# Designed miniproteins, single chains, continued (3): the designs that were tried, part 3

Each design is a single chain, and the fold is of that chain. pLDDT is the mean over its residues in the fold that is shown.

## One batch from the design tools (miniprotein)

Design m8071
Fold by ESMFold2-Fast:
Structure m8071 (fold): chain A 90 residues (1-90)
Amino acid sequence: SMKEVEELMEKGKKLVEEADEKFRESGEHLRKGDFESALRKTEEALKLLEEARELYGKASSTEEAKKNKENLDKAIERLREIREELKKLV
């Protein structure tokens, strides 16, 4: 139903917002030279984005959900690259 799709999209949006906050925290730790905490926060952000991707996948009957999933796929790949860079510093 449209209501179920709207609920999935709203939950996905909240997970993306939480992931953005975790990634900002990662940046703060990186600025302080705390690479272990920066890595941990980046991994937390990745997990939240992967959960949001699954929710948008379930809402894939809408073009908006498909676009949001594609945008998340790109964001996840970029964060995975950042994670690998951070692993080299710990």
Scores: mean pLDDT 88

Design m8072
Fold by ESMFold2-Fast:
Structure m8072 (fold): chain A 100 residues (1-100)
Amino acid sequence: AKEIDLDEVINSLAESLNLSEEKKKLLLEAAKDIREFLESLGVPQIQADDLVLRVVLALAGEDYELALKIVKDFAEKLGLSEEQKKELIEIIEKHIEKLK
């Protein structure tokens, strides 16, 4: 199977939801930051991409509480440290503020 091009998926989502170019750019920046953080922790790409897609969908729908819940649940399932969980949450909160 071909590796999922996350940027292409996000672009297609933005077109389907008629999102502005600014909002699309912010979602792509959020996806990149989340992916890079998870990669730095050694999270497998398939799991990282799944989390990123779920979070981006919640952010695109302006369901910021759901985005934070998805991230917290994922961090607990992976057994991330409290420090790593806090850093991940701070990344999400940073992008939520930009999307408001």
Scores: mean pLDDT 82

Design m8073
Fold by ESMFold2-Fast:
Structure m8073 (fold): chain A 96 residues (1-96)
Amino acid sequence: MAEETVRAIRRAGEQLARAIEAGDRLGAEVALSFVRMAGSIAVLAAENAGDLEKAERLREALRRAVRELEEAIRAGDAERAREATERLVREVEEIL
């Protein structure tokens, strides 16, 4: 369900932002891996349903979000990480 994907992304994004606030770069990178995993599961679910256009849109949304989150980690910017997470959640809800 879309709701499970959204919850997984929000949880991982929150953990990522908290890790940045704590100066825990490794923890932030681990949390980013959970964002990638949740997004990849959604892409795979769309592909398995035969909705290749939806899968492509999810993949592109995830790529943009991951890039922004990597920049947020490098900059130590927890607010940017939260904004990127919220944007990804909105795009996932719109697509699913």
Scores: mean pLDDT 87

Design m8074
Fold by ESMFold2-Fast:
Structure m8074 (fold): chain A 68 residues (1-68)
Amino acid sequence: SMEEIKQKTSELFKQAMEEAKKLNLPEEIQNELMRRLLAASREALDTGDLEKAEEEMRKFLEEAKKKG
């Protein structure tokens, strides 16, 4: 349902932002992460495809960890 997608998207967003904060990433990288998370959240809500949003967020976090 749409409610489930919103909840899961919110949880993923929260987890990704908490991870970025723990890594103490540069502001520029945090801004890029925020931008990509917002885009992924919008896409998940629009298409109902949460798996694509999860993959995109996971990929960005892996890249951010290497840079942090």
Scores: mean pLDDT 74

Design m8075
Fold by ESMFold2-Fast:
Structure m8075 (fold): chain A 69 residues (1-69)
Amino acid sequence: SKKDINEKLLQLVAESIRLIGDAFQQILAIRKQYGDSPEGKAKIAAVEAENAARQAALLAQMQALDAQS
């Protein structure tokens, strides 16, 4: 039903927000430990790439659910 689809969409949005918060905390921890070092920049780039991949997967799930509406 439309209500069930909306509930699933809200759950995926909540997961997206949680993943962004987790990535932000990881980046802050890396900056605190490594500063502006090349190693720190590489670690931040890895966190950003992983978050972008997870966000893309969630967006695909949201689009699939929206198409059922």
Scores: mean pLDDT 87

Design m8076
Fold by ESMFold2-Fast:
Structure m8076 (fold): chain A 63 residues (1-63)
Amino acid sequence: SRREEVEQVFAELRARRPPRSERQAQAWENARIAALSLADEASVEELRAFLEQYVAAVEAAEA
């Protein structure tokens, strides 16, 4: 299902880019919830870009 595809993309991205802080861990969880809520309205490519941009923005804010 679309939801399973989103969860697989999330797991892959998080494994490649593991959280280094509590804030980053929370950002990943918030991004996952948001992506899952949009799973039926957006493409997998759009959701992947959203997840990457969301986490990158939090990392940039911590730098």
Scores: mean pLDDT 78

Design m8077
Fold by ESMFold2-Fast:
Structure m8077 (fold): chain A 78 residues (1-78)
Amino acid sequence: GQLSDEEYQLIRELAYELYDLASAGDLEGLRRKAREIERRYGKEVTLMALGEASRLAINRRDSRALQLLSQVHRELLE
């Protein structure tokens, strides 16, 4: 379905939190935050937030952050 402005803003805020952890190299913190988001908002919101965080990593040329985000995204799909 179409996202509301409020849902879009939430996903953006969550994406920045995930990006900050990934950019810091905090894999365990990233996993913990992703599972927290999944519990509170569901899997679809979590995957959208991880996708947006990965887009931020690509735009910033942050290969380490992208690797960690991709790993956690893959784990969440299993």
Scores: mean pLDDT 88

Design m8078
Fold by ESMFold2-Fast:
Structure m8078 (fold): chain A 68 residues (1-68)
Amino acid sequence: MEKLEELKKLVDELTADLSPEEIRALYDRIVAVTREILKEGSEEEQKEALKLLTEFNDKVVAINDARA
């Protein structure tokens, strides 16, 4: 699925060197792509998308905790 590959690339773009504004922009794009997969994807694609979204959120929390 094209959208699932896009989602994987967006998650891979998240690094500790990104500004809060860049992280927010990535989050908005990831949420939009995940919503498209949830509407049109198979059950397996939907599960993978939610797993990737969780992985992204875990990375964001770790980055924010390190900055606090």
Scores: mean pLDDT 79

Design m8079
Fold by ESMFold2-Fast:
Structure m8079 (fold): chain A 56 residues (1-56)
Amino acid sequence: SSMIQRQVNGIRDTVRTVRERIDDMRRNNNDQSVIDGWQSTYDRLTQQYSRLSSQS
């Protein structure tokens, strides 16, 4: 459905943005605890993307 496709596209774009943010934080020597928080968000979004992209 168009609603599911819109959700999938939104999560995909967010996953990309979060990954870029993590990479930037690693390059800028940010605190590991902050990076770990964003990594948890990335893992959650990636899992959600996998679930949604598998739905009809």
Scores: mean pLDDT 81

Design m8080
Fold by ESMFold2-Fast:
Structure m8080 (fold): chain A 75 residues (1-75)
Amino acid sequence: MSNSERRIEEAVAKARELIDQIKDEELRKKFEEELRRLYEEGMRAAEAQDSKAVMEVLKRIGELIREAEEAVKKE
């Protein structure tokens, strides 16, 4: 598959590792739901070969990673 699909999968894997560290079940579920939506959007963008949309999804996953890191630190 495309390099864009691989980039989405790698970003999602990193986000998942951080989200799995969140002890608050409700908060973890919210992050998991948002990550799932971003994964779906990213994979569709990659399949459509829309590099701009892929980059936007990757930026949003990066923001989610930052928010998850902060959530873990607050615990």
Scores: mean pLDDT 84

Design m8081
Fold by ESMFold2-Fast:
Structure m8081 (fold): chain A 84 residues (1-84)
Amino acid sequence: RQALLEEDAEALLRSAEEMIRELRELAEAEEVDERKAVAVISAAGILIAALDFQATLVPERREELLRARRELEEAVRRLEEKLE
């Protein structure tokens, strides 16, 4: 089932790109909806765990998945700093 694992990796990478964009948009906004920000941060935490796990299943895409994980973590950190 290698093809399905690769499709899952692609789906996770696309989800990470979309979430990174949303997190950055929230961090750049003058006014932040804290409820929405907390919800997106929570969802990002789940996605970070999924990216990390998928990297163990698809070694060929490990570098891409771990890079997306790091970018997602950084976007979360920037939004959390803005909420302080």
Scores: mean pLDDT 81

Design m8082
Fold by ESMFold2-Fast:
Structure m8082 (fold): chain A 79 residues (1-79)
Amino acid sequence: MRDERIRRALELERRGRDLSREGDEYYSKGDYKKAAELYRRSSELFREGSRIAEGADPPLSEGMRELSEQSEKKSKEYE
């Protein structure tokens, strides 16, 4: 059970990181609205992963919470 939670959280972390990097690419191209949308989606995935990891891997949960906060801030800056 805990192993499955950790795996799911890591999958969400990877997807969140991919979306965040895609957001950075759109930001570099001057598409700030698209970048903001991607950062928002990234933040949601990191937040979900943090919740899943909380009982199974507290350090992973904390790290993902920080990533969620960073992506949310970027989303707000560029909308």
Scores: mean pLDDT 84

Design m8083
Fold by ESMFold2-Fast:
Structure m8083 (fold): chain A 61 residues (1-61)
Amino acid sequence: ELKKQEEELKKIKEEGERAYKAMTIFNDLKRRNEFDKIREIDAESKNDWQKREELLLKYEE
């Protein structure tokens, strides 16, 4: 069932290096007041965690 899988995935992502790195980039964008870029990433990812992670990683460049 989807909800049970989401809870398990949340724990895995908390330990995952990629998830942590994406969170670090997201927090860096917030600290720089790049809220428009954050909104663009959210709009493009459409609540898809994997796509959001990929977009955030591209912004580290």
Scores: mean pLDDT 71

Design m8084
Fold by ESMFold2-Fast:
Structure m8084 (fold): chain A 78 residues (1-78)
Amino acid sequence: SEEEAEELAEKLERLAVRIHLENPELSGEEATKEALLELGFSEEEADRFLELLKKLLEDPSISRKEAVILAIKELLAK
C-alpha cells in the first residue's frame, strides 16, 4: 500500500542516516544497504532496491523521496 511504502521509506531514511553517522567510512549507498538489511530485507533485495533507485533518480521529474517510495513499492510487490 502507499501508506506502508511511505512509512517504510521514512524508517529507511532515518536508519540510513543513523548508520552513516555511526559508520562514517560507509558511503550513502552502503549505509542505505545496511539499513535495508536491518529492516529485514535480504542482500539480493537490497541490491535490487539500490539498482532501481539509481535508475529512478536518472529521471529529473522524479524527486528523491518519490524515487525511494517507488523503489520500496517494487520491493514490497515481490
Scores: mean pLDDT 82

Design m8085
Fold by ESMFold2-Fast:
Structure m8085 (fold): chain A 76 residues (1-76)
Amino acid sequence: MIDMEEVSATMLYMGGIVAKRFGDYEAAVEYYSRLVKENPNSPLVPLALENLAEALEKLGDLEKAKKAKAEAEKLK
């Protein structure tokens, strides 16, 4: 079943959450960015974009953070 792509998206999302809990915002950015790139139709994409924006803001990438947040808002 096409549920395999959602399994992949869920694993990437969980990786980002774990990275954030350890304060590893660089790793969190990689997990969330990979989720959005590889699983663009996942229902986790808006949540991943919100968390990506937060992680990017923590790293000082304010421009990328603003874009990710705006993209999340467009997806509802």
Scores: mean pLDDT 79

Design m8086
Fold by ESMFold2-Fast:
Structure m8086 (fold): chain A 99 residues (1-99)
Amino acid sequence: MEELLKRIREAARKMLAALKAGDAEAAEKALEELEDALIELYRSVTPPSAADDVVAYLRQAFYYLKEAVRARIAGDDDKAQEYADLAEKYFNLALEKAA
């Protein structure tokens, strides 16, 4: 659990650094690392009956987060914000289902 939280924080830090550098490829790679770590975390703490829904919501959240990163780097701030808001919605759905 603690090791997974450290991996999540490291992946998030890498993503923020890549976004500052305008490096879409590095940002997408960091998002994939973050997605894998979060799915592993939730599979270990979520009851099996809810795990599939949580994983589906997390994958949808990361899909929109990747789109937000691409839009931001392309200079489309409106689309980046729209996708970021959708990602937040699906992250909240995953948290509610995991609770």
Scores: mean pLDDT 78

Design m8087
Fold by ESMFold2-Fast:
Structure m8087 (fold): chain A 80 residues (1-80)
Amino acid sequence: MELTPRQQAIVDAVIRLTKRVFELAEKLGVDEDTALTILSNVIRKYRDELLAAQTQEEIDAVAERMFSDAEKELEKVKKE
């Protein structure tokens, strides 16, 4: 299976996002199952927008918004 440079950039962005979300979850004391649920919901919410991104800058911008949403949801779970 051959990934285009754009597809590879999207995959790399998702991998980086995943690492950032789990690192933040550990720091905030949120369990892995909750962190995975939040990550899955954010990926679902932004999937079409991420797949529509044409440049590295657009991909990075979407990934940052995805992380911002995940951070807010993780903070809600910690703070109630």
Scores: mean pLDDT 83

Design m8088
Fold by ESMFold2-Fast:
Structure m8088 (fold): chain A 80 residues (1-80)
Amino acid sequence: SMEEKFEEAVKRLHSIYDEALDKIFEEVKKTGNKEEGYKKAAEVNQVYIDTLQAIEEAYKAGKDPTPIVEEGEKRIKEIV
């Protein structure tokens, strides 16, 4: 159903966000480069916010959010 697709998209986005932050924090722990870690986390947070908003707008329009979450995942993975 449309509802299930949106729930799956949001859950998928949250999982990618969590994995990205974990990767950033592990890199900071290994390198000690907190400044780079904070910059990457800020960029990941911005992509997360923008993607979540786009998913919500797709929901209101009755459109499939799958391409939106896939693009958000790609952007987050390119940051980390």
Scores: mean pLDDT 89

Design m8089
Fold by ESMFold2-Fast:
Structure m8089 (fold): chain A 81 residues (1-81)
Amino acid sequence: SIAEKVRELLTGLAEKARELGAEEAARLLEEARDLAVKGAELIEEGKRTGDQELIEEGRRLLEEAERLALEAGEILRKTVA
């Protein structure tokens, strides 16, 4: 499922961030993972049941997950400086 693929990707990125000593970035990626997984699951359920409200809620969670992942990326870029 999309949720499973997203979970794997963001878990791997968080582990790599932690290995680099970027604990704040790792935490943000873990939070982004949890939000993205939940968002993907809500969208899949909303599409299955025809529930537009679930789809919209899932989209909001994905938007928040993207914001956190971008913040983590900014921290990682600056960690090398």
Scores: mean pLDDT 85

Design m8090
Fold by ESMFold2-Fast:
Structure m8090 (fold): chain A 66 residues (1-66)
Amino acid sequence: MTPLERQNVKYVAAGLLRIAASEIEKKPALGLTKTMDPNSAEAQENAKRVAAADRAEAEELEQAVK
């Protein structure tokens, strides 16, 4: 596999993580670990935390290919 091919695969993986982060922000229930009101402040904060972690991982992956 060429370096360019490996870089493209990593960028695709990073893109999927960013999509997952966006979906969790739109649907807080996807990030819940137990029964919680999806409209509660706790559920929104959990969704933000999980989305931020996924975006940080995507950024680290993108930096690793450079």
Scores: mean pLDDT 69

Design m8091
Fold by ESMFold2-Fast:
Structure m8091 (fold): chain A 85 residues (1-85)
Amino acid sequence: MLTDEQLEALVDKVFERNKEKIDEFIEKMAKGELTPEEERQLLRDLIREIFRVAKEENIPLTVDDVLRALNLFTERILKEVEEKK
């Protein structure tokens, strides 16, 4: 199981690699224009990128680690949406 520090570092790296896509989603969500299909696609892409980054850094992931990472992504996205009005 990853430490909170390792998990936050993993989440930050995935955000950096997908910044353009995440920024577009945040803008659409703030405007109320995000479709359920786009939301589902982002979730799939984030899960894939979590596994990709972990594999590159030779980090073993548990199901709990993935769920905790998704929770951190959700909290960060919602905070940034709120800040964009």
Scores: mean pLDDT 79

Design m8092
Fold by ESMFold2-Fast:
Structure m8092 (fold): chain A 77 residues (1-77)
Amino acid sequence: SAMERARQLAAEAEELLKQGAKLYNEGRYKESADLFRQAAELYREASKLVTGKEKEEYTRKAETLQRLADLLQKAAE
């Protein structure tokens, strides 16, 4: 189902978030940014498969992670 696919994508995004946070703590900002960007894309894909509050939540998470990735990318330069 679309809902099942959305949950799977969100779960994959959360795994990438955990890996990105670990890399951030290690000072590996560019690699952390790459993982947060990948997580943002997965939440965007998940948001296309759902409606209502769940769509709003995934969209917000994607936007927040994209902004974080952009800031970390700039910090790594």
Scores: mean pLDDT 88

Design m8093
Fold by ESMFold2-Fast:
Structure m8093 (fold): chain A 86 residues (1-86)
Amino acid sequence: MMEEIEKENEKLQKELEEELEKLLEENGNTALRELPNTTVRGLLSEEDLEKLIKLLEEKAIKLLELLGKSEEEIEEARKEFEKVVS
């Protein structure tokens, strides 16, 4: 049981780190992008942010469940992620 939980958590952590690296790489390349395309780049950045937030939400919920947190506490965490998306 513990080994399976650790493997799943490690997988989620790697996925989160990969998404973060992608966002950081995009930010690093911002200076090379054309300024006239700011609106389009803004929309793409928003999509990437939403994807990252969703991944963070899933990971946070799973960790809270593993820690034996209440359903109410898990719902509160979801609301925090929802505020960032809004």
Scores: mean pLDDT 59

Design m8094
Fold by ESMFold2-Fast:
Structure m8094 (fold): chain A 95 residues (1-95)
Amino acid sequence: SADEALLEQARERVRAEDPDWEKKSPEEQQIYLIAEALLIELGDREKAEAALEMGLESGKPIAAQGLAAHLLQGLPIEEARKLTKENLKKLEEKK
């Protein structure tokens, strides 16, 4: 599926950027993976942050928004928003 292909591409990039990613907590792994997937799909941080907001607030996510909403289901919305935006910033700074 498109979501599985996006997740695998995101995992490859995360492993290349942070070789210790798989040693992090499951929650930290998930948030990093979401941030990378949003950047892959949308190309820039501003678009990725906008898609995250739409996904969290609309309840009708599409593409990377759908992935973000699905993976963040167990987290409070405000915490998920903050942590994902912090990881998007870190990923942009590594380019």
Scores: mean pLDDT 66

Design m8095
Fold by ESMFold2-Fast:
Structure m8095 (fold): chain A 79 residues (1-79)
Amino acid sequence: MLYTAKVTVKDAKTGKTLASKTISGHSSVDDALKAGQQEAYKLVQDAKKQGYKSVTVKITVLDENGNVVLELSSSGELE
């Protein structure tokens, strides 16, 4: 079974989507989650460099049938 991680980063103030990435081809939920977390970190750093002050991040892990097997969300200030 293959897993896909979907990462969405939004501006916390406006709800505007700043970045969205889909990362497929992972052999486990843990591998997909790690890939999603690494991409989320990169996208958050990019938002910080663009001058955004706060973001919300959502990571969704799906199986190859499109079922959600894991979902994480967080929000934070970028200083």
Scores: mean pLDDT 82

Design m8096
Fold by ESMFold2-Fast:
Structure m8096 (fold): chain A 64 residues (1-64)
Amino acid sequence: MDELKELLRQAADILGIKLSDSTLTTMARLWLQGYSAKEIAEKTGLSVKTVNRLLGAVSFLRGL
């Protein structure tokens, strides 16, 4: 959980996206539970495009 949350924070910083700690925590939790980018977007109030960009940046940072 915490590792994924920190990677999401780094991704947000790289992309210039300002996200609250609560949003980062919610995104990390939902992603670990297997929710889709669309479902994460619905729960966080972000666009699907923004969620996909953040998740893509995290995958890049992890070397995936």
Scores: mean pLDDT 81

Design m8097
Fold by ESMFold2-Fast:
Structure m8097 (fold): chain A 81 residues (1-81)
Amino acid sequence: MEAAEKAREGAKAAVRSSPDPRGGTAAAISLIGAETAALLGDGESAARSAESGAKAAKDGGGKEGYEKAKEAAEAGKRQAE
């Protein structure tokens, strides 16, 4: 499922690319939550968790993690429709 796959890729990017380990970890936790919500069919919660992940990645650095988290949020919104 697209939303779950994009959330998983976002979590990997957040951990790998963040210069701040706490910010990267917080983003990854939110994106793992987004993956779980998407797999359970809850696109609204998936989008909201991915948006939280994007904010954590933006605040903690890691532009790649931020961009991937934004893609996951959009996929979650599409699933919610």
Scores: mean pLDDT 77

Design m8098
Fold by ESMFold2-Fast:
Structure m8098 (fold): chain A 73 residues (1-73)
Amino acid sequence: PPSPEQLALADEVADKYAEAKGLSPTAREVIRAEVRRLVEQRPLTPDQMARIRKLLEEGKYEEAYRELVRAAR
């Protein structure tokens, strides 16, 4: 199973992505659930987590979301 840290990162990516896209609360919850599901099926490596965190720190929320989706496959 994914670590609490990985799930927290997934939630942050989903929240920042939904905020950047101006999504409704319902759409935000759908994205959050989908991102959590992806990480639960395939947990992120430490290197993938570090890359995603750097993208979030740089305000690249759409790129962070894209990298998480790709990494969790």
Scores: mean pLDDT 83

Design m8099
Fold by ESMFold2-Fast:
Structure m8099 (fold): chain A 91 residues (1-91)
Amino acid sequence: SAARREKEEEIRKNVELIMKGFDLDKDGVITEEEIRKVLREGGASDEEIEAVLADFKAIDKDGDGVVTFEELLEAALERWRERERLAALLA
């Protein structure tokens, strides 16, 4: 549906903004070190940083310590689909 495509485009744009913010050297990947650095400079708490790194580890399907744009996009789309299913169950 059009609404589904619009939501997927919105999520893609959000992932692009995240990549632009964390991928400081424009190599197309985000590392744990880049996440720690950006969040620390942004004033995030240790608890918030640990939560983001736990999510990063879950998204890193190759276990190589880096996340690509495609892996981040896939994870974001799956989280949206899960929320959609929960909303449908509660409706």
Scores: mean pLDDT 73

Design m8100
Fold by ESMFold2-Fast:
Structure m8100 (fold): chain A 94 residues (1-94)
Amino acid sequence: GEAGEAARSAAEHGELGAKYGLEGDYAKGAGGAIAAMGDGLSGQLAGGEGEAGRAALEAGREGAKAGVYGLQGDKEKAEEGAKRAREYAERAEA
């Protein structure tokens, strides 16, 4: 559904934000974090207060955190955030 697709995009953008942030590409790292949050919000609007919408928002939040931690050079927290974003995206697609 639309919420699941948005949640998957949030997780993918969060992973890119983490990767580029850790590589020192601050523009792409920040862009990934912003895109992840935007996708999560879009997924919440599509899924509403249901489980899919809530999971999409959480995918966006965790993806944005992954990008921010990547920008800070915190590889462990960036990877954990990216993993959590993917787990929430899987819930939104179920």
Scores: mean pLDDT 88

Design m8101
Fold by ESMFold2-Fast:
Structure m8101 (fold): chain A 81 residues (1-81)
Amino acid sequence: MEERARELAAILEAAPAEVHAAVDAALDAVAAEYAGAPDTPENRAAAFRAALERAVAAIPDPRLAEALREAGELALALLLA
């Protein structure tokens, strides 16, 4: 798990600026949508899933989209542990 997480992080760190911009935009949009919601573990998990789906949909490179989805699923598993 940790070694795979490091591998995914390296792939995403080396990704084009457009991928990073898509992630930032997705996080900002979801933060705005959840601004009035109670800060609960359920709402945090829901917001994270929404941001991940939005970011993945915005990435035209299917390999980078898959890497982001896998990294996000690992991060979500750690958040819910």
Scores: mean pLDDT 76

Design m8102
Fold by ESMFold2-Fast:
Structure m8102 (fold): chain A 74 residues (1-74)
Amino acid sequence: SEAEDLAELEKHARAGDIAGIAKFLSSPSPEVRIKAAEALFALGGEEARAALRAALKTETDPEVKAHIAALLGL
């Protein structure tokens, strides 16, 4: 469920687990994908930015795409 995905995402974010967070960028829930992108941006660094750039290339939801683009300064 979305609530379970958000709780799991929060655990990975608290651990600084970039790979764990990045898995949620492929969630069927747009809200979960936005929260994953925000968590990666908050952690920062090249690995997190690379995950955000990869997500932007595959994202088709206009709202999620706009959020990721904004986090990347586009």
Scores: mean pLDDT 88

Design m8103
Fold by ESMFold2-Fast:
Structure m8103 (fold): chain A 94 residues (1-94)
Amino acid sequence: LKDRIAELEKRLAEDPGDSIAWAQLALVYKELGEYEKAKEYAARAMELSDNPVVRGVAEKYEELDPERVIPLLTQLAADPNNQEAIGELAKLTS
């Protein structure tokens, strides 16, 4: 997880509008017990994203398993039209 934080922080330094990276940071910091940072980063992901799937993850980050959700968000970042990733994330955030 610490290595993932460094990677995500680098992505956000290059693109502060990367709402998926903000959502992934929220999940990582929640798993580390850094609840105030997790809440802040989830709010940022919701503010920056018009994607209902990303917003759903950010809204329900406290209830989500990071090990399950982060790989799906990575797939969605690589292909925003990935229907399998979209469908699975929608189920997890329902």
Scores: mean pLDDT 83

Design m8104
Fold by ESMFold2-Fast:
Structure m8104 (fold): chain A 65 residues (1-65)
Amino acid sequence: SAGEERAVRILMEEAGLSEEEARELVEKVKKMIDEGKGKEAQKYLIENTGLTPEQADEVIIHISI
């Protein structure tokens, strides 16, 4: 989806991940959100990327649309 592509781009630009790493992370985070684990998804993003809470929330919002 367009939201997932935007999330991938944010992870590449802000966290310095490769496109493959960003896509794998988006897929994992999406599964966590689908399971109702939004707080765990945010924590997982921050711990694995070093993103700020605000940046992690932006990624989650884009994956959710």
Scores: mean pLDDT 84

Design m8105
Fold by ESMFold2-Fast:
Structure m8105 (fold): chain A 65 residues (1-65)
Amino acid sequence: SMKERELKITSFMLSLLAAGAEKVTYSDGVLTVEGKFESEEARKRVEEIMKEIEELGLAKVEYKE
């Protein structure tokens, strides 16, 4: 259902913020991740989460510095 998809997207958005993203927005099937990473570990965590979102087909993911 739409509600289940929205809950999963919201959960991943929170995970991205917890991993080090400064801002995460979702609009029209596109999830935009914004921020500068202070460590390689934070960058890799965010990239892995972004990849998982795309592999699950939940949203198209874009990164913006």
Scores: mean pLDDT 82

Design m8106
Fold by ESMFold2-Fast:
Structure m8106 (fold): chain A 61 residues (1-61)
Amino acid sequence: MDAEGWARRGAEAVRAGDLGGAAEAASQLHKMGLDGEQARELAERHGGPDAGAAVGGLAGM
């Protein structure tokens, strides 16, 4: 799965209140070489600011 696919999954997980799914997506984005800011921007495109903040924060840890 590409970074776009993981960012979309993370955004969907945030909307559903699935913090475990959001953390998994963030971890995969981090393993692909995206930092917290890059993960935030990508997730924000799919889920808006709340999804971006959640996924970016998790990926940046």
Scores: mean pLDDT 80

